# Designs tried in a protein design run: designed miniproteins, single chains. Part 76

Each design is a single chain, and the fold is of that chain. pLDDT is the mean over its residues in the fold that is shown.

## One batch from the design tools (miniprotein)

Design m2636
Fold by ESMFold2-Fast:
Structure m2636 (fold): chain A 84 residues (1-84)
Amino acid sequence: SSMDKAQQLLQQMEQTVDKMEEALKNGDLNTLQQQFQKLQQLAREFEALDQKTHSISSSMILRLTQLMMRAMAIETEAWLKQKI
């Protein structure tokens, strides 16, 4: 179902953000960049699913927003560490 697909995408996005956090802790900027690109692709797939089905819950949209905010924070910290 569309809800099952949306849930799977959110789980993959959460795993991707977790890998970004691990890469940041390890100073692995290449892995961080690759995971961020994967996250952006998963977010596009989620948005396409939402536009097609209109059945995605507000709680799922909130979870997507929270995951993207965490990813932006990780990217910002990585950028600041490179600047110093």
Scores: mean pLDDT 83

Design m2637
Fold by ESMFold2-Fast:
Formats: structure tokens, C-alpha cells, sequence
Structure m2637 (fold): chain A 64 residues (1-64)
């Protein structure tokens, strides 16, 4: 489930990692989707939350 708590955990995780480390670890075609996968691997969000965040992100990408 997408929630404000999950978004805050996402921001906290980004603060822990410097940009160079994120770029080194995340080698996929879409860095935002890779960041969501990393958050799930760290246990900060659930697999269902990851899927919902990816779906929301894709909807945002399609919207002008």
C-alpha cells in the first residue's frame, strides 16, 4: 500500500546513500524504479508497496 510513511522512509533511505553510491548500485534503465527495488530489499517498504509506487510513478510519467 502506498502511504506517507513509505514516502518518508524513501526520503530517509536517500539521505543515507550519497548520489555516487546510488548511481553505482542502481544500474537499471529507470533509477526511480531501481530506488523502489532497493527500498524493498532494505525492508523499508513491502513488495506490494513497491508495486504501487512503481505504478504511481509510471502514471506520473505518462501525464504531461
Amino acid sequence: VVSAASVREYLAAKEVFVASDLERLLTGDDPVIDEFRLLRRLGLISEGTEEELVAAYKRQQARP
Scores: mean pLDDT 60

Design m2638
Fold by ESMFold2-Fast:
Structure m2638 (fold): chain A 70 residues (1-70)
Amino acid sequence: SLAELRAEFERVKARLEEAIAAGDVEAALRELQRLDVLATQLHLQGDEASVAEARRLTARFRETFPDVAV
């Protein structure tokens, strides 16, 4: 359901933010990839807010790890 996808998005977002704060590039990249998949699924269901949030987190990842390709 949309609600279940949104709940998973919020859990992945929390893990991504924790990995970024910890400087764990490998974990952060893994969670960012999961977030992108979920954002795409949510976008297809009309949830534009999740797309904006995913873009914000991608920008934060790139700012924190500028030498990592995503």
Scores: mean pLDDT 85

Design m2639
Fold by ESMFold2-Fast:
Structure m2639 (fold): chain A 64 residues (1-64)
Amino acid sequence: LSRELRERIHRELRPLVGDAVGAILRALEDSGGDVSATEPVLAALQVPAEVAARVRALLERLLA
């Protein structure tokens, strides 16, 4: 991930998931930008399903 994209993801996602942003960014980096790789991380951190869906939609838009 580029530095600018990492900063944008952090800014957009922090209000939704707080400190979980770090784990989400790591999952994206380890997978080469695969949004589906964040699903197990969100589940493990017990992020509510509605919030997880919003996170996925935001990441798909930001990585497009």
Scores: mean pLDDT 81

Design m2640
Fold by ESMFold2-Fast:
Structure m2640 (fold): chain A 119 residues (1-119)
Amino acid sequence: SMKEKELKEEIIENLKKIQRSFEFMLDKIAKKNPQLKEYLERKKQEFQELVYQAVTAIENGDWDKAKKLLDEMTELIRETYEAVRPHLSPVEQILLESLVQLIEEEYEKNKKLLDKMEE
């Protein structure tokens, strides 16, 4: 249906926006903390692969797989945040925590959209 196509396109665009925000934040951290650059590049690549798999699952209508991949994406962001927390100023910690919260809000929005597709 046309409504299903529009909903898929919205979810995919939101996932790509989350990816861009995560990558931008990791690049900022790497610039100030060169010792973390290799670690953060690996986390960017891992996240990019999860987004690619999630987009493919959504396009194929595999909603169970898509939900599992969204959970893995959220966990990867949390693990990355905790790993870099000791290298951040208090202001940078607040900014990253705010980004994590925004990503979690977008995740919950995407989860609600996915549940609506199953109705």
Scores: mean pLDDT 80

Design m2641
Fold by ESMFold2-Fast:
Structure m2641 (fold): chain A 64 residues (1-64)
Amino acid sequence: SAEAERLLEEGERLIREGRRILASGGDVLLGTGLILRGIGLRIDAGLLYAKEGKDPAPYMAAPK
C-alpha cells in the first residue's frame, strides 16, 4: 500500500542519515536514535503489508 511504501522510504532515509552522522564522527546519540527510529518504521511497514495479506516487505525478511 501507499502508506507502507511511505514508511519504508522514511525509515531508509533515517537510517542513512544516522549512519552518515556516525561515519562523520558526529553526535553518537543522535545518529543511533535516527537508525533505531528508521528500523522501527521499516518494521511498521512490514506489519502493514502483512495486515493486507501480503508477504513481509522486501526489506523485512523476518517471520514475526
Scores: mean pLDDT 75

Design m2642
Fold by ESMFold2-Fast:
Structure m2642 (fold): chain A 70 residues (1-70)
Amino acid sequence: AAAAERVRAALLESYTALIEDEAKRNGWSEEEVKKRLEEAEQYARDHAEPLVRSTEGGKAGARAIAAALA
């Protein structure tokens, strides 16, 4: 089942959008953006499987996790 991978992809998409927005607003360096993206990947990986069980559709789960980390 690709459910966990779908959730991970959705989480990364949401986190990437948030990180890019914050980078533009706060003038983050490319290194800071890269660091935040690596953190987002780790969080997506750690939370994807639990969210598959708790939420219908990875996008809804990704939004919930992104909100918790904002």
Scores: mean pLDDT 69

Design m2643
Fold by ESMFold2-Fast:
Structure m2643 (fold): chain A 78 residues (1-78)
Amino acid sequence: MLDSMPPERQSAVLTTSGGILLAAGDDELAVELLRESLELDPNDYVSYRLLSRALERLGRHEEAEEYRRKAKELEEKA
């Protein structure tokens, strides 16, 4: 179904869905959707920020810090 949408809309849908899952406490599914969003738009700092939060909550602190830094770098360019 996403293939019928422009890449920027596909990324936005995945980011929004990931954020909703994160708010609901489904951190593992949030990570999966947010990673898919970044495959479509690797410069979406919001997806990096949400992914960092999800990974932090899962105890994957090293990966969370990596994505947190990436989010900050991209946010400076926004």
Scores: mean pLDDT 79

Design m2644
Fold by ESMFold2-Fast:
Structure m2644 (fold): chain A 58 residues (1-58)
Amino acid sequence: GRAEARRLAEEMARRAKPAIESNPDARDLYLELIAREVEEATGVRVSREEIRRILEAL
């Protein structure tokens, strides 16, 4: 469900955060990859904007 998708998005964002901080120009690419992987795993689309907000809250 949506809660599971959000949890997965948070875990993926947490794992990707060091890579994004080392290469900020690739941030949008990472956000899109996370969104696609979450949708493939859970069937729920989490937007890039939502993932960006999750990442910024970490």
Scores: mean pLDDT 83

Design m2645
Fold by ESMFold2-Fast:
Structure m2645 (fold): chain A 109 residues (1-109)
Amino acid sequence: EEEKKRKELIEKAREALAVIAAIIESKLKKGEITEEQAEEFAKELQERIKKRIEEIVEKEGLDLSNPEQAQEAIAKAYAELLEELEPLLDPEERELAKKYLEEIKEAAK
């Protein structure tokens, strides 16, 4: 059960990374954002994830020097971000996210 839950969190983290990449690429392609705005968006998401990881670590008593515990905190933070971003995707962004997810999964083999 715990192992299955960890694997599910890691898979959701991969989906979150794919979604972030798809949103940035789609908006740049459509001219909805500039390269500078894309960099700022990525930077803000990185800072947000970092703070959320710190909150999870503190609340759950995790040790970031432990690789398994660090991976769990990171995966959980990204899984939560996925839940916020997924409803905002348009159909083109969903297709791009699927392609990025396939690429991420292939790289993990």
Scores: mean pLDDT 77

Design m2646
Fold by ESMFold2-Fast:
Structure m2646 (fold): chain A 73 residues (1-73)
Amino acid sequence: APRLVLVTDRGLSDAEAAELEAAIREALAAGVEVHVVEAGGDGSALAAARAAGARVHRAPDVAAALALARELA
């Protein structure tokens, strides 16, 4: 099955969070495995991803997030 890994280092607006949740729901419905990694954000991206059914990960910084994303892909 195809896999998508999204890395973010910032918080999301309510509109951006809703768009992310919708996009993840569509990807999951298509049989794509979705992971979201947040580095130093406010948790808004992780909350939206979790609500959509994606697997969520927190990293201490962008370098750690990119290393984790490479392992997940």
Scores: mean pLDDT 82

Design m2647
Fold by ESMFold2-Fast:
Structure m2647 (fold): chain A 67 residues (1-67)
Amino acid sequence: MSYEEIKELAEEIARAFGLAGAEVEKEGDKATITLLGPSGEVIAVATVDLKASRKEVREAIGKALGL
């Protein structure tokens, strides 16, 4: 995925879970996804490769949020 696609997917997942949002930072060939709770507190962090598939990004975020 591109950096922009990762940002869009992270925000979609955050909204689906009733979270305040998601922040995505690009660091070289990786992206760090920070998920923010309703109070703006960090509740989950996932790191993915910028070459990761949509499925891999979804799985990483899902694991970070817990089952």
Scores: mean pLDDT 81

Design m2648
Fold by ESMFold2-Fast:
Structure m2648 (fold): chain A 93 residues (1-93)
Amino acid sequence: SDELAELLSKLDPESQDLFQQLSEKLELNDLESIKLLKSLLKYGNYVKTLLKDHLEAFDEADSDEKTWLTEQLKKGDVHAAGVLSLKRAVAKV
């Protein structure tokens, strides 16, 4: 969509590539991608770190964790990778 393209243009080229990789892995539609990208853009220079953290979390996740991460990111929750790390830490206790 035109809105998605405009929002993507606000990211540097590396962050655009990382977002496209994440969107493809999560199978996000345009509306879900716009919602996630609007949430990410609130974090300015930290966007690249958030994208890398979520890509790593998704690649290392089991099937249940991948489903949960996908649902959180579809809601625009950009803290999902951090929450997953906390859940894993609590499960070890």
Scores: mean pLDDT 83

Design m2649
Fold by ESMFold2-Fast:
Structure m2649 (fold): chain A 95 residues (1-95)
Amino acid sequence: EKAKELLEKLKEAIKNNDVDTAIRILGQLVEEGLLDAKDEEGRTAAHYALVSGNPKVALYLLMEALLRNQSLAPITTITDEEIEKLAKELGKKIL
């Protein structure tokens, strides 16, 4: 249930635009090897990070997973529509 609790906290942090809390929870999931864990909706930490629309959250997940030699969660939980939304948000905030 630890993974489920962390994913629920991550979901709430993202909804509240609390980037610092989202990054902390992602770091905990990475440290504990829980990136493959799915919530009750079948979604992973990678799904919530990428759908957040915040490039810092998405970049943090990628960087921490790579640095700690952990496999990235499958992107199959992310819809094409959500991928388009993230690409638009990244373009808008970077350039």
Scores: mean pLDDT 68

Design m2650
Fold by ESMFold2-Fast:
Structure m2650 (fold): chain A 67 residues (1-67)
Amino acid sequence: MSEEQKEKVIEEAARLVAEDPTMSGRDAVIEAAKKLGLSDEQAEELLEEYGEEIERRSLQAYLDAHF
């Protein structure tokens, strides 16, 4: 997958977690990847590589809404 696609999945997953904090990071990445036409395997690879970044961006999005 392209760098642009990775960025879009990360951003969308972070937004999903920020909007629904009961959603796991894994579920958010899989849902975001599915919306962008990526496979579950590609979603799991992204979670392994960028799980920390997704969590950080989710927190940032939440703080921006309340800050």
Scores: mean pLDDT 75

Design m2651
Fold by ESMFold2-Fast:
Structure m2651 (fold): chain A 67 residues (1-67)
Amino acid sequence: GGPDAHRAGAAAAEAGAAGDSAAASTMGYQKFLVGTGETAEYGKLAAEAGRAGDAAAASQYGQLAFD
């Protein structure tokens, strides 16, 4: 929850859409740390996908974490 969690999720989605899997991973992990519940889990999945180099999956999970 909160504006910082929302901003981190949005940043992960934007980075993934741009093909920047490293940035998507970083922002997804940040969302996981500051988020709660289901949106935090999507942030974690975005971070994992980004670390694996899967920018498309990182973008998708980042968008889900954006809520």
Scores: mean pLDDT 66

Design m2652
Fold by ESMFold2-Fast:
Structure m2652 (fold): chain A 61 residues (1-61)
Amino acid sequence: GRVLSPEEGVGVARALGGLGLASAEQAAKAADLARTGPVSTRELAEVAGTSPRQVEALARS
């Protein structure tokens, strides 16, 4: 999948939590991962407990 910048990754993680596509805990863990550096949409989706397709859709917004 696409690689997200830290800013994109944190934004997507927060959106996943806000939309109920991830739990608050999963969204927080995904945001923490994104802050460590660029992450793939697959890696962020795995940590957030969602699909890579959802992450890619939010990253394009």
Scores: mean pLDDT 83

Design m2653
Fold by ESMFold2-Fast:
Structure m2653 (fold): chain A 81 residues (1-81)
Amino acid sequence: ADEILKLLEEGAKAAKAAKTLEEAKKAVMRYIEKMKSLTDDPEVLAELERLEEAIKKAKTLEELLEAFDRYGKRIALLLQS
């Protein structure tokens, strides 16, 4: 749980530091892949898959950052008891 929360924070920072949409997509997709490898929770995996699709469909850095924040908050809530 803690490790995925840390990856969500690092992913957000990487996306904000990116100079192009493609750099942001590449960075965020690496963090999503790492998070998927750390969990067998089907609800968390489903939200990570929805996040992945939203990131792929993002047409601007703003849309990508909004999607990452929205789905990241959902994932964080699922990991908190």
Scores: mean pLDDT 84

Design m2654
Fold by ESMFold2-Fast:
Structure m2654 (fold): chain A 87 residues (1-87)
Amino acid sequence: MKRYKLPEKLLKLLKESGAEKETYTIGEIIEHIEKYIRDNKLYDPKDPTVIDVSGTLLGEILGKSKVTRDELLQGILKEIEENGEIV
């Protein structure tokens, strides 16, 4: 399974969710992002398919204020592929 060194903002987000490693698999990255979303209560209480990332580090990474789970996954994969380093 491929491991990645993460861009600074994404690494900071993962560390805020309790991550202590320097390299991550895609699965580990997604698990830490899900924890970040839960810990910060970012799911819309009226529509659980919508994640409000406005004003968060995740919103800065994605360049959006609201995303679906699919848009979140696509945005994170793009960030890793474009700005991460394969180890």
Scores: mean pLDDT 82

Design m2655
Fold by ESMFold2-Fast:
Structure m2655 (fold): chain A 75 residues (1-75)
Amino acid sequence: SEIEELKKKIKELLEKYKENPNDEEVREELGEAVALLVQLLIENKDYETLKEVAKLLKEAGLTEMAKAIEEEIKK
């Protein structure tokens, strides 16, 4: 599943981000993967997985990305 592959990629990128938060390539790839996953989850109305993704981002310190997802869920 594309959703499962993106979830795995995001988890791997979050681990790299935790090791080096200033790595611009990791930050860019993470942003792109999150944006694509969020789009697919919204199209599928999978709000439970959207909440899970927002939680993972908050736990990694990416609070602004998490807030953006939470605002999309409210719409």
Scores: mean pLDDT 82

Design m2656
Fold by ESMFold2-Fast:
Structure m2656 (fold): chain A 88 residues (1-88)
Amino acid sequence: SHPELRALRDKVYQALEAGDVKGAIEHARRAAELMRSLGDTKTAEEIERLVEQAESALNAGDEQKARDHIWEALLTGAGGAFMHNSLA
């Protein structure tokens, strides 16, 4: 997979582990933009939807729900890689 996409994935993970939900959201959004530019429109759209849900949860004061949505976005990005021949 693309090195820049892997770096963004790692930044999302590190931000979530540090409790930096806003940072995790920013890195996930950048990952979705990069995925779209690489032609993975379906995964990009799924991550964008989860990012919007995470931002809505944060605005409502539900930090745990926001973190859960970004964890789902991280797994969605990883799942796309597992379904691709680059992991074979």
Scores: mean pLDDT 79

Design m2657
Fold by ESMFold2-Fast:
Structure m2657 (fold): chain A 56 residues (1-56)
Amino acid sequence: TDDNIKAFVEKVGFPVTVLTNKGQPITFNNEEELKAKDPETIDLLEKEFNTQIEKE
C-alpha cells in the first residue's frame, strides 16, 4: 500500500534504488518520482518495501 511505501522510505530515506522486473536499477530521489513511475515498477517497489518492512 502507499502507507507501506511511505513508511519504508521514511525509514531508509531518499534516494532509494530498486531493481525492476527487467533487472535494471532505478533510483528515485523523492515521492513524486516514485509515484510517477510505470505501474509495473510501482508494483515491484510496493512488494519490495512490504517485504523489507515485514521482515524487520
Scores: mean pLDDT 61

Design m2658
Fold by ESMFold2-Fast:
Structure m2658 (fold): chain A 91 residues (1-91)
Amino acid sequence: MLSAAETQKVIDQANELARQVLTGEITPELAYNLGYAMAKAYNLGGVDPFRDLPEAMRAVLRIQMEYGAGEISEEVIKAFEKGLNSVEKVK
């Protein structure tokens, strides 16, 4: 039901949010939006994370590394997880 153009828009939004995570301050709101956009893109099917979401994959790795180093708060991680879980899976 989503056109190829709509699918590409979702992919582009996820990568745009990922660039903000990679280049700016990682806020809980930004982490939530990234998680939501990634889950939405992935749930469309036919999306390859490494091909279509390269910046999002880099952003996730950076969040994980910085959390492990104590450089970002638990609120950021929890916001990202909430974003991932906020997309309703229908069928």
Scores: mean pLDDT 75

Design m2659
Fold by ESMFold2-Fast:
Structure m2659 (fold): chain A 85 residues (1-85)
Amino acid sequence: AARALEAAKDVVLQTLEQLIERSKDPAFKAELQRLADEVRSVRTAEELAAVRERLRELAKQSKDPFAKAGLESAARVLDAALARA
C-alpha cells in the first residue's frame, strides 16, 4: 500500500512540474506549486483523495486543453492508487 501511494505521488509531482515549466501564467504556476507542495506532504489515503479532488477542480477551471488533460490524467493516477490502497 505505502509503495503504491509513493509511486502515485511521484507521477503526480512529475506531471505538476511539467505543467509549471510550460505555463506562462504566474498565478496558475503559483497554484500548481502550492498543489505540488500539498502532494509532497501527503502521508495518508484520505489526504491523497483531497489532492485528487483539487486536481479535478483545477482541471475544470483551466482553459488550457493541455493543462486540463494533464491534471485529469494525474487525478486518474490517484484514482488507481486509491483503489489499490
Scores: mean pLDDT 81

Design m2660
Fold by ESMFold2-Fast:
Structure m2660 (fold): chain A 88 residues (1-88)
Amino acid sequence: DMEELLKRAKEKIKEIKEKYGEKFGEIAEEQLEIVLKVEKGELSEEEVKKRQEELKERMYELLEAEGETEEEREKKLAEKGDELEKKI
C-alpha cells in the first residue's frame, strides 16, 4: 500500500530530523522521492541504483564534513542532560 509506505516513511523522516537535524532529513526525503518515482514508473532500475548510491555518498560526505557538528551536538546535548541531572 502506497499510502501506508508514505506514512511510515514520513514518520521515520521526522525521527531522523529530530535526532540528527534537517540535513539528514533532506537526504531521507530524497530517498522517499526515488521510491515514489519508481512506483510511478518514472525511473529505470539502473537510475534508481545510481541515485541511491549518490545519496549514500552524499550522506557519507555530509557525515564527514559535519561529523564534528552533528557528533559534537549530540555530545553537548548529552553533557547538558547530565549536568541537569546532577543539579536536581
Scores: mean pLDDT 67

Design m2661
Fold by ESMFold2-Fast:
Structure m2661 (fold): chain A 60 residues (1-60)
Amino acid sequence: DPLKKAYERVLEQIEKDVLELAKKRGGEITVDEAAQETGYPRELVEEALKRLEKEGKIKV
C-alpha cells in the first residue's frame, strides 16, 4: 500500500526531527511545542512522541 508506506516514511522523518528538537531542550518536550517548532500536524507529532517515549529516548 503506497499510502501506508508514505505515512510511515513521513512519521519516521517526524520522529527524527522531533527527537533532535527534544535533545536541544534537554530531552523533554510537549506535543504543542514540537508541533509549533516543526510545523507538522499535531496528530503526527503526538504519534512520533509516543513512539520515542516508549523507546526511552525522550520524556513528554
Scores: mean pLDDT 80

Design m2662
Fold by ESMFold2-Fast:
Structure m2662 (fold): chain A 112 residues (1-112)
Amino acid sequence: NPLKEQVERLQKEIEEIKKQIFDLVKDDPEKLAEVQKQIADLEQQMQALRTKLFHQKLLELSEQLKQNPDQLLSDQQLDQKLTQIDLESEVKALEVLLEQLKKLLEEIKKNK
């Protein structure tokens, strides 16, 4: 599944950026605590974004099914569509998180 591979790649990139951020601030306990809170806040915002995108895509799917009742999806086809929507929502949320973490890393590097 290409979307699942994309999720795994983005998660790996996020962990690598988080490690670089923590390595830069590890010797300053006050700055480490501040950065940990900033990262936690960003992760919470991205989980909220994932949920919002998932709900939006579910609504779109529901409307498509209402407009084409004769094109009833099998349980397997519906499960595949729901899995795709979940993975697409996760990819989008992780991409936003990665970009925010890259910005945080660059800010920390400049303000060392």
Scores: mean pLDDT 86

Design m2663
Fold by ESMFold2-Fast:
Structure m2663 (fold): chain A 71 residues (1-71)
Amino acid sequence: LEPLLEALRRKLEELQEQAHRDSTVAMADAAIAEYRKRAEELEKNPSFKDEAEYYRTQIDAAEAARAALRA
């Protein structure tokens, strides 16, 4: 094979990996949004303040993990 074909295949693999990472980040963003909805719902009721705090902690951890995916 010509070096050009090998270079193109490697570039396509890199683009596929980037698309996969972007897709994974999008899924993480969706999960974080779901957790935020739950936290906001719980925060509206003072009786569930501790549960809301727990969900906020999970969101922070998920955001840190999401940031690491792009580092």
Scores: mean pLDDT 74

Design m2664
Fold by ESMFold2-Fast:
Structure m2664 (fold): chain A 90 residues (1-90)
Amino acid sequence: RKVEAARLTVAGMLQLVAAILLKEMGKNDEAIKAAESAKQTFLRAAELAGADVEKVRELMDKAIEALKNGDYETAIKYAREAVKLIEEAM
């Protein structure tokens, strides 16, 4: 279960990186869909790890908002905070 959570955190980060690349390419709709997929992947990882699912949701919502504004540094910062929260619960 915790190994599955760890794999999902990696998958979620890769989905967020894909979202940033799509946003930089001007594919805004695809970028938002990829970011929403990353959020769902992180929420699943949080549930499996026994982490604070609501806090992970809040962090990913902030990451998606930053992505929408082209603030990739802030988006990565919030996603990394979500990963740390999930890892600490494992």
Scores: mean pLDDT 86

Design m2665
Fold by ESMFold2-Fast:
Structure m2665 (fold): chain A 70 residues (1-70)
Amino acid sequence: SALEALRRAREVARAEGAAGGATGAWHAYQYLQQGDVEAARKSVEGALAAARAEGAERATRMLEDALQAL
């Protein structure tokens, strides 16, 4: 599920030291739990930009998968 993908993306981003990727994934998870798919999508896009800038390769792939699952 997209929720599981976002939870795993946050855990991986934290492990890679990607604070922006982790924070964005957490916000996306919260929005998706509230049923706000549009806000979740925008938060994943922001998390992706942050993870890429932070060099978090594994978190970036997981966030791409989460975006596709939305």
Scores: mean pLDDT 86

Design m2666
Fold by ESMFold2-Fast:
Structure m2666 (fold): chain A 84 residues (1-84)
Amino acid sequence: SEELTQRAREAAKQVREEAERLKAGDRSAIPAALKAMQEGSKVYNEINGLIEEGKASEEAKQAMRELQDAMTEASKAIAKLAKE
C-alpha cells in the first residue's frame, strides 16, 4: 500500500539520521538507532509479506531496499563504536 511505502521511507530516513550521529562518534545515539531499526524491521517484514504474495508494487520494493541499506549502515556504525 502507499501508506506502507511511505512508512518504509520515513523509517529509512530516521535510521539514516541516527546512523550519521553514530558515525560522528555519538554513542548516546545507540538506543535511538536500535529503536529506529526495530520499527524499520516491522515495516520491512510487512512489505516482505506482500512480496511473497506477489502483491508488492515496484515502489514498495524500492522503499524496502532503501530501508535495508539504511539499517545495514546503522548496524555497521554500531559495530565500529562497540570496538571503540
Scores: mean pLDDT 85

Design m2667
Fold by ESMFold2-Fast:
Structure m2667 (fold): chain A 61 residues (1-61)
Amino acid sequence: MDYRSKLLELIEAGDVEGLLKELMEIFGMSREATLRMFDRDGDGVLSDAELAALREQLLSG
């Protein structure tokens, strides 16, 4: 039921494509728009550091 649990599992698996797909569905946005939202560095890539930060946000919320 919790999309957060699924997002956490995808992050742990390193499934960036699956993670982006879920985020796109939740926000109703394109891949580029979703990356722009979660890419805090503005480099257009989701690095391990950014995935770790996202995981921490999901656990803290």
Scores: mean pLDDT 71

Design m2668
Fold by ESMFold2-Fast:
Structure m2668 (fold): chain A 80 residues (1-80)
Amino acid sequence: TERLRADLALGEAAVAESLAAVGDRITDDDIRRAEEAGLLVKDRDDVLDSVLDSVRTETDPYRRGLAGTILVAMVRARLA
């Protein structure tokens, strides 16, 4: 539970940095594409870890923000 909350905070921070640096908002369309790709499936811990690593290692603010948005959606799905 605490790890998921920390992951949520990391994802939200990455989204905020992307908005500040790029001025673009990640859209519902980006979330839908992530769902279609299977990234939001609760039983895919390997995918969650990959997205989390992307948030930590991605240097492009927009791509980091996109990974952060996917991470937030994945964590919220697991907490529901």
Scores: mean pLDDT 66

Design m2669
Fold by ESMFold2-Fast:
Structure m2669 (fold): chain A 103 residues (1-103)
Amino acid sequence: SDIVPLKDPKITDPELIKLKEENKDLSDKELKLEAEIYEGMSALYYAFSKKFNSEEFYKKSLEYKLKAYVLASLLKVEDEKKAEEANKEYEETLKKYKELKEK
């Protein structure tokens, strides 16, 4: 699956906690579809950030990637190694996003 579940990521950001709570009752199929939509949005804004040399588009790319990770955190973990790797990618993405918000 293109969407990798995360193993118990520590989500402390209020906006991400809210997103998790609002989507907790969705089926795995619905969660995967919404996560794929957010990954697509992330990829689109990343392409725009490169084309236009735009920090704002890069921030939006990271924001949508974080939303995709939050939805993936609600999925059943089938591969613990992949889930641990996805948790590290989530933490790195969150760090980059926070650094870009501080000027």
Scores: mean pLDDT 84

Design m2670
Fold by ESMFold2-Fast:
Structure m2670 (fold): chain A 79 residues (1-79)
Amino acid sequence: SRRQELAEALVLSGAALMAEEGLIPSEEEVAEGVALLEARGLPAAAEALRYMAELLREGRFEEVRRLGEEARRRAEELA
């Protein structure tokens, strides 16, 4: 649904902002966010959060920023 696609795009965009600031979320913060998204019926957004958090932990900030920028453009088309 558009709701699920928008939620995934927003997660990716948020991760891109963290990458720009050089911020890495803790495992506890990621687990809490994933649980919250799954509870809201947003499994794709939850998986995106796990994936982005892994890239941020690995210091792959440029890749996260690129993915978030692409997702932001898609979100604009869904809005």
Scores: mean pLDDT 83

Design m2671
Fold by ESMFold2-Fast:
Structure m2671 (fold): chain A 100 residues (1-100)
Amino acid sequence: SAEDLELLDEVERLVVGALLAMRNRDLATLREIRERLEALREEHKDNPVIAELLEGVIRILDEFLARDWSALSDEEYEAAVEAAERRMRELIREAHRRLL
């Protein structure tokens, strides 16, 4: 539906914001984005495609936030960000495929 596509666009914008926060090592902004994604998941828990997408994105953010970033080299950190980006973009592509 048009509403589902608008929600998907909002999630995509939040994912872009999360990736920017990761690249800037801005944990505070990343946590704020995670809380917004969790609020959207609770608000739209009756929408199976959007709920599954949000759950997947939140899980990736939680895995990223659980790491000791001070123990990583700059190359290892960048690789971790790129891995998170690939996983989140794949979830978005699958959601697009299911809604279109």
Scores: mean pLDDT 87

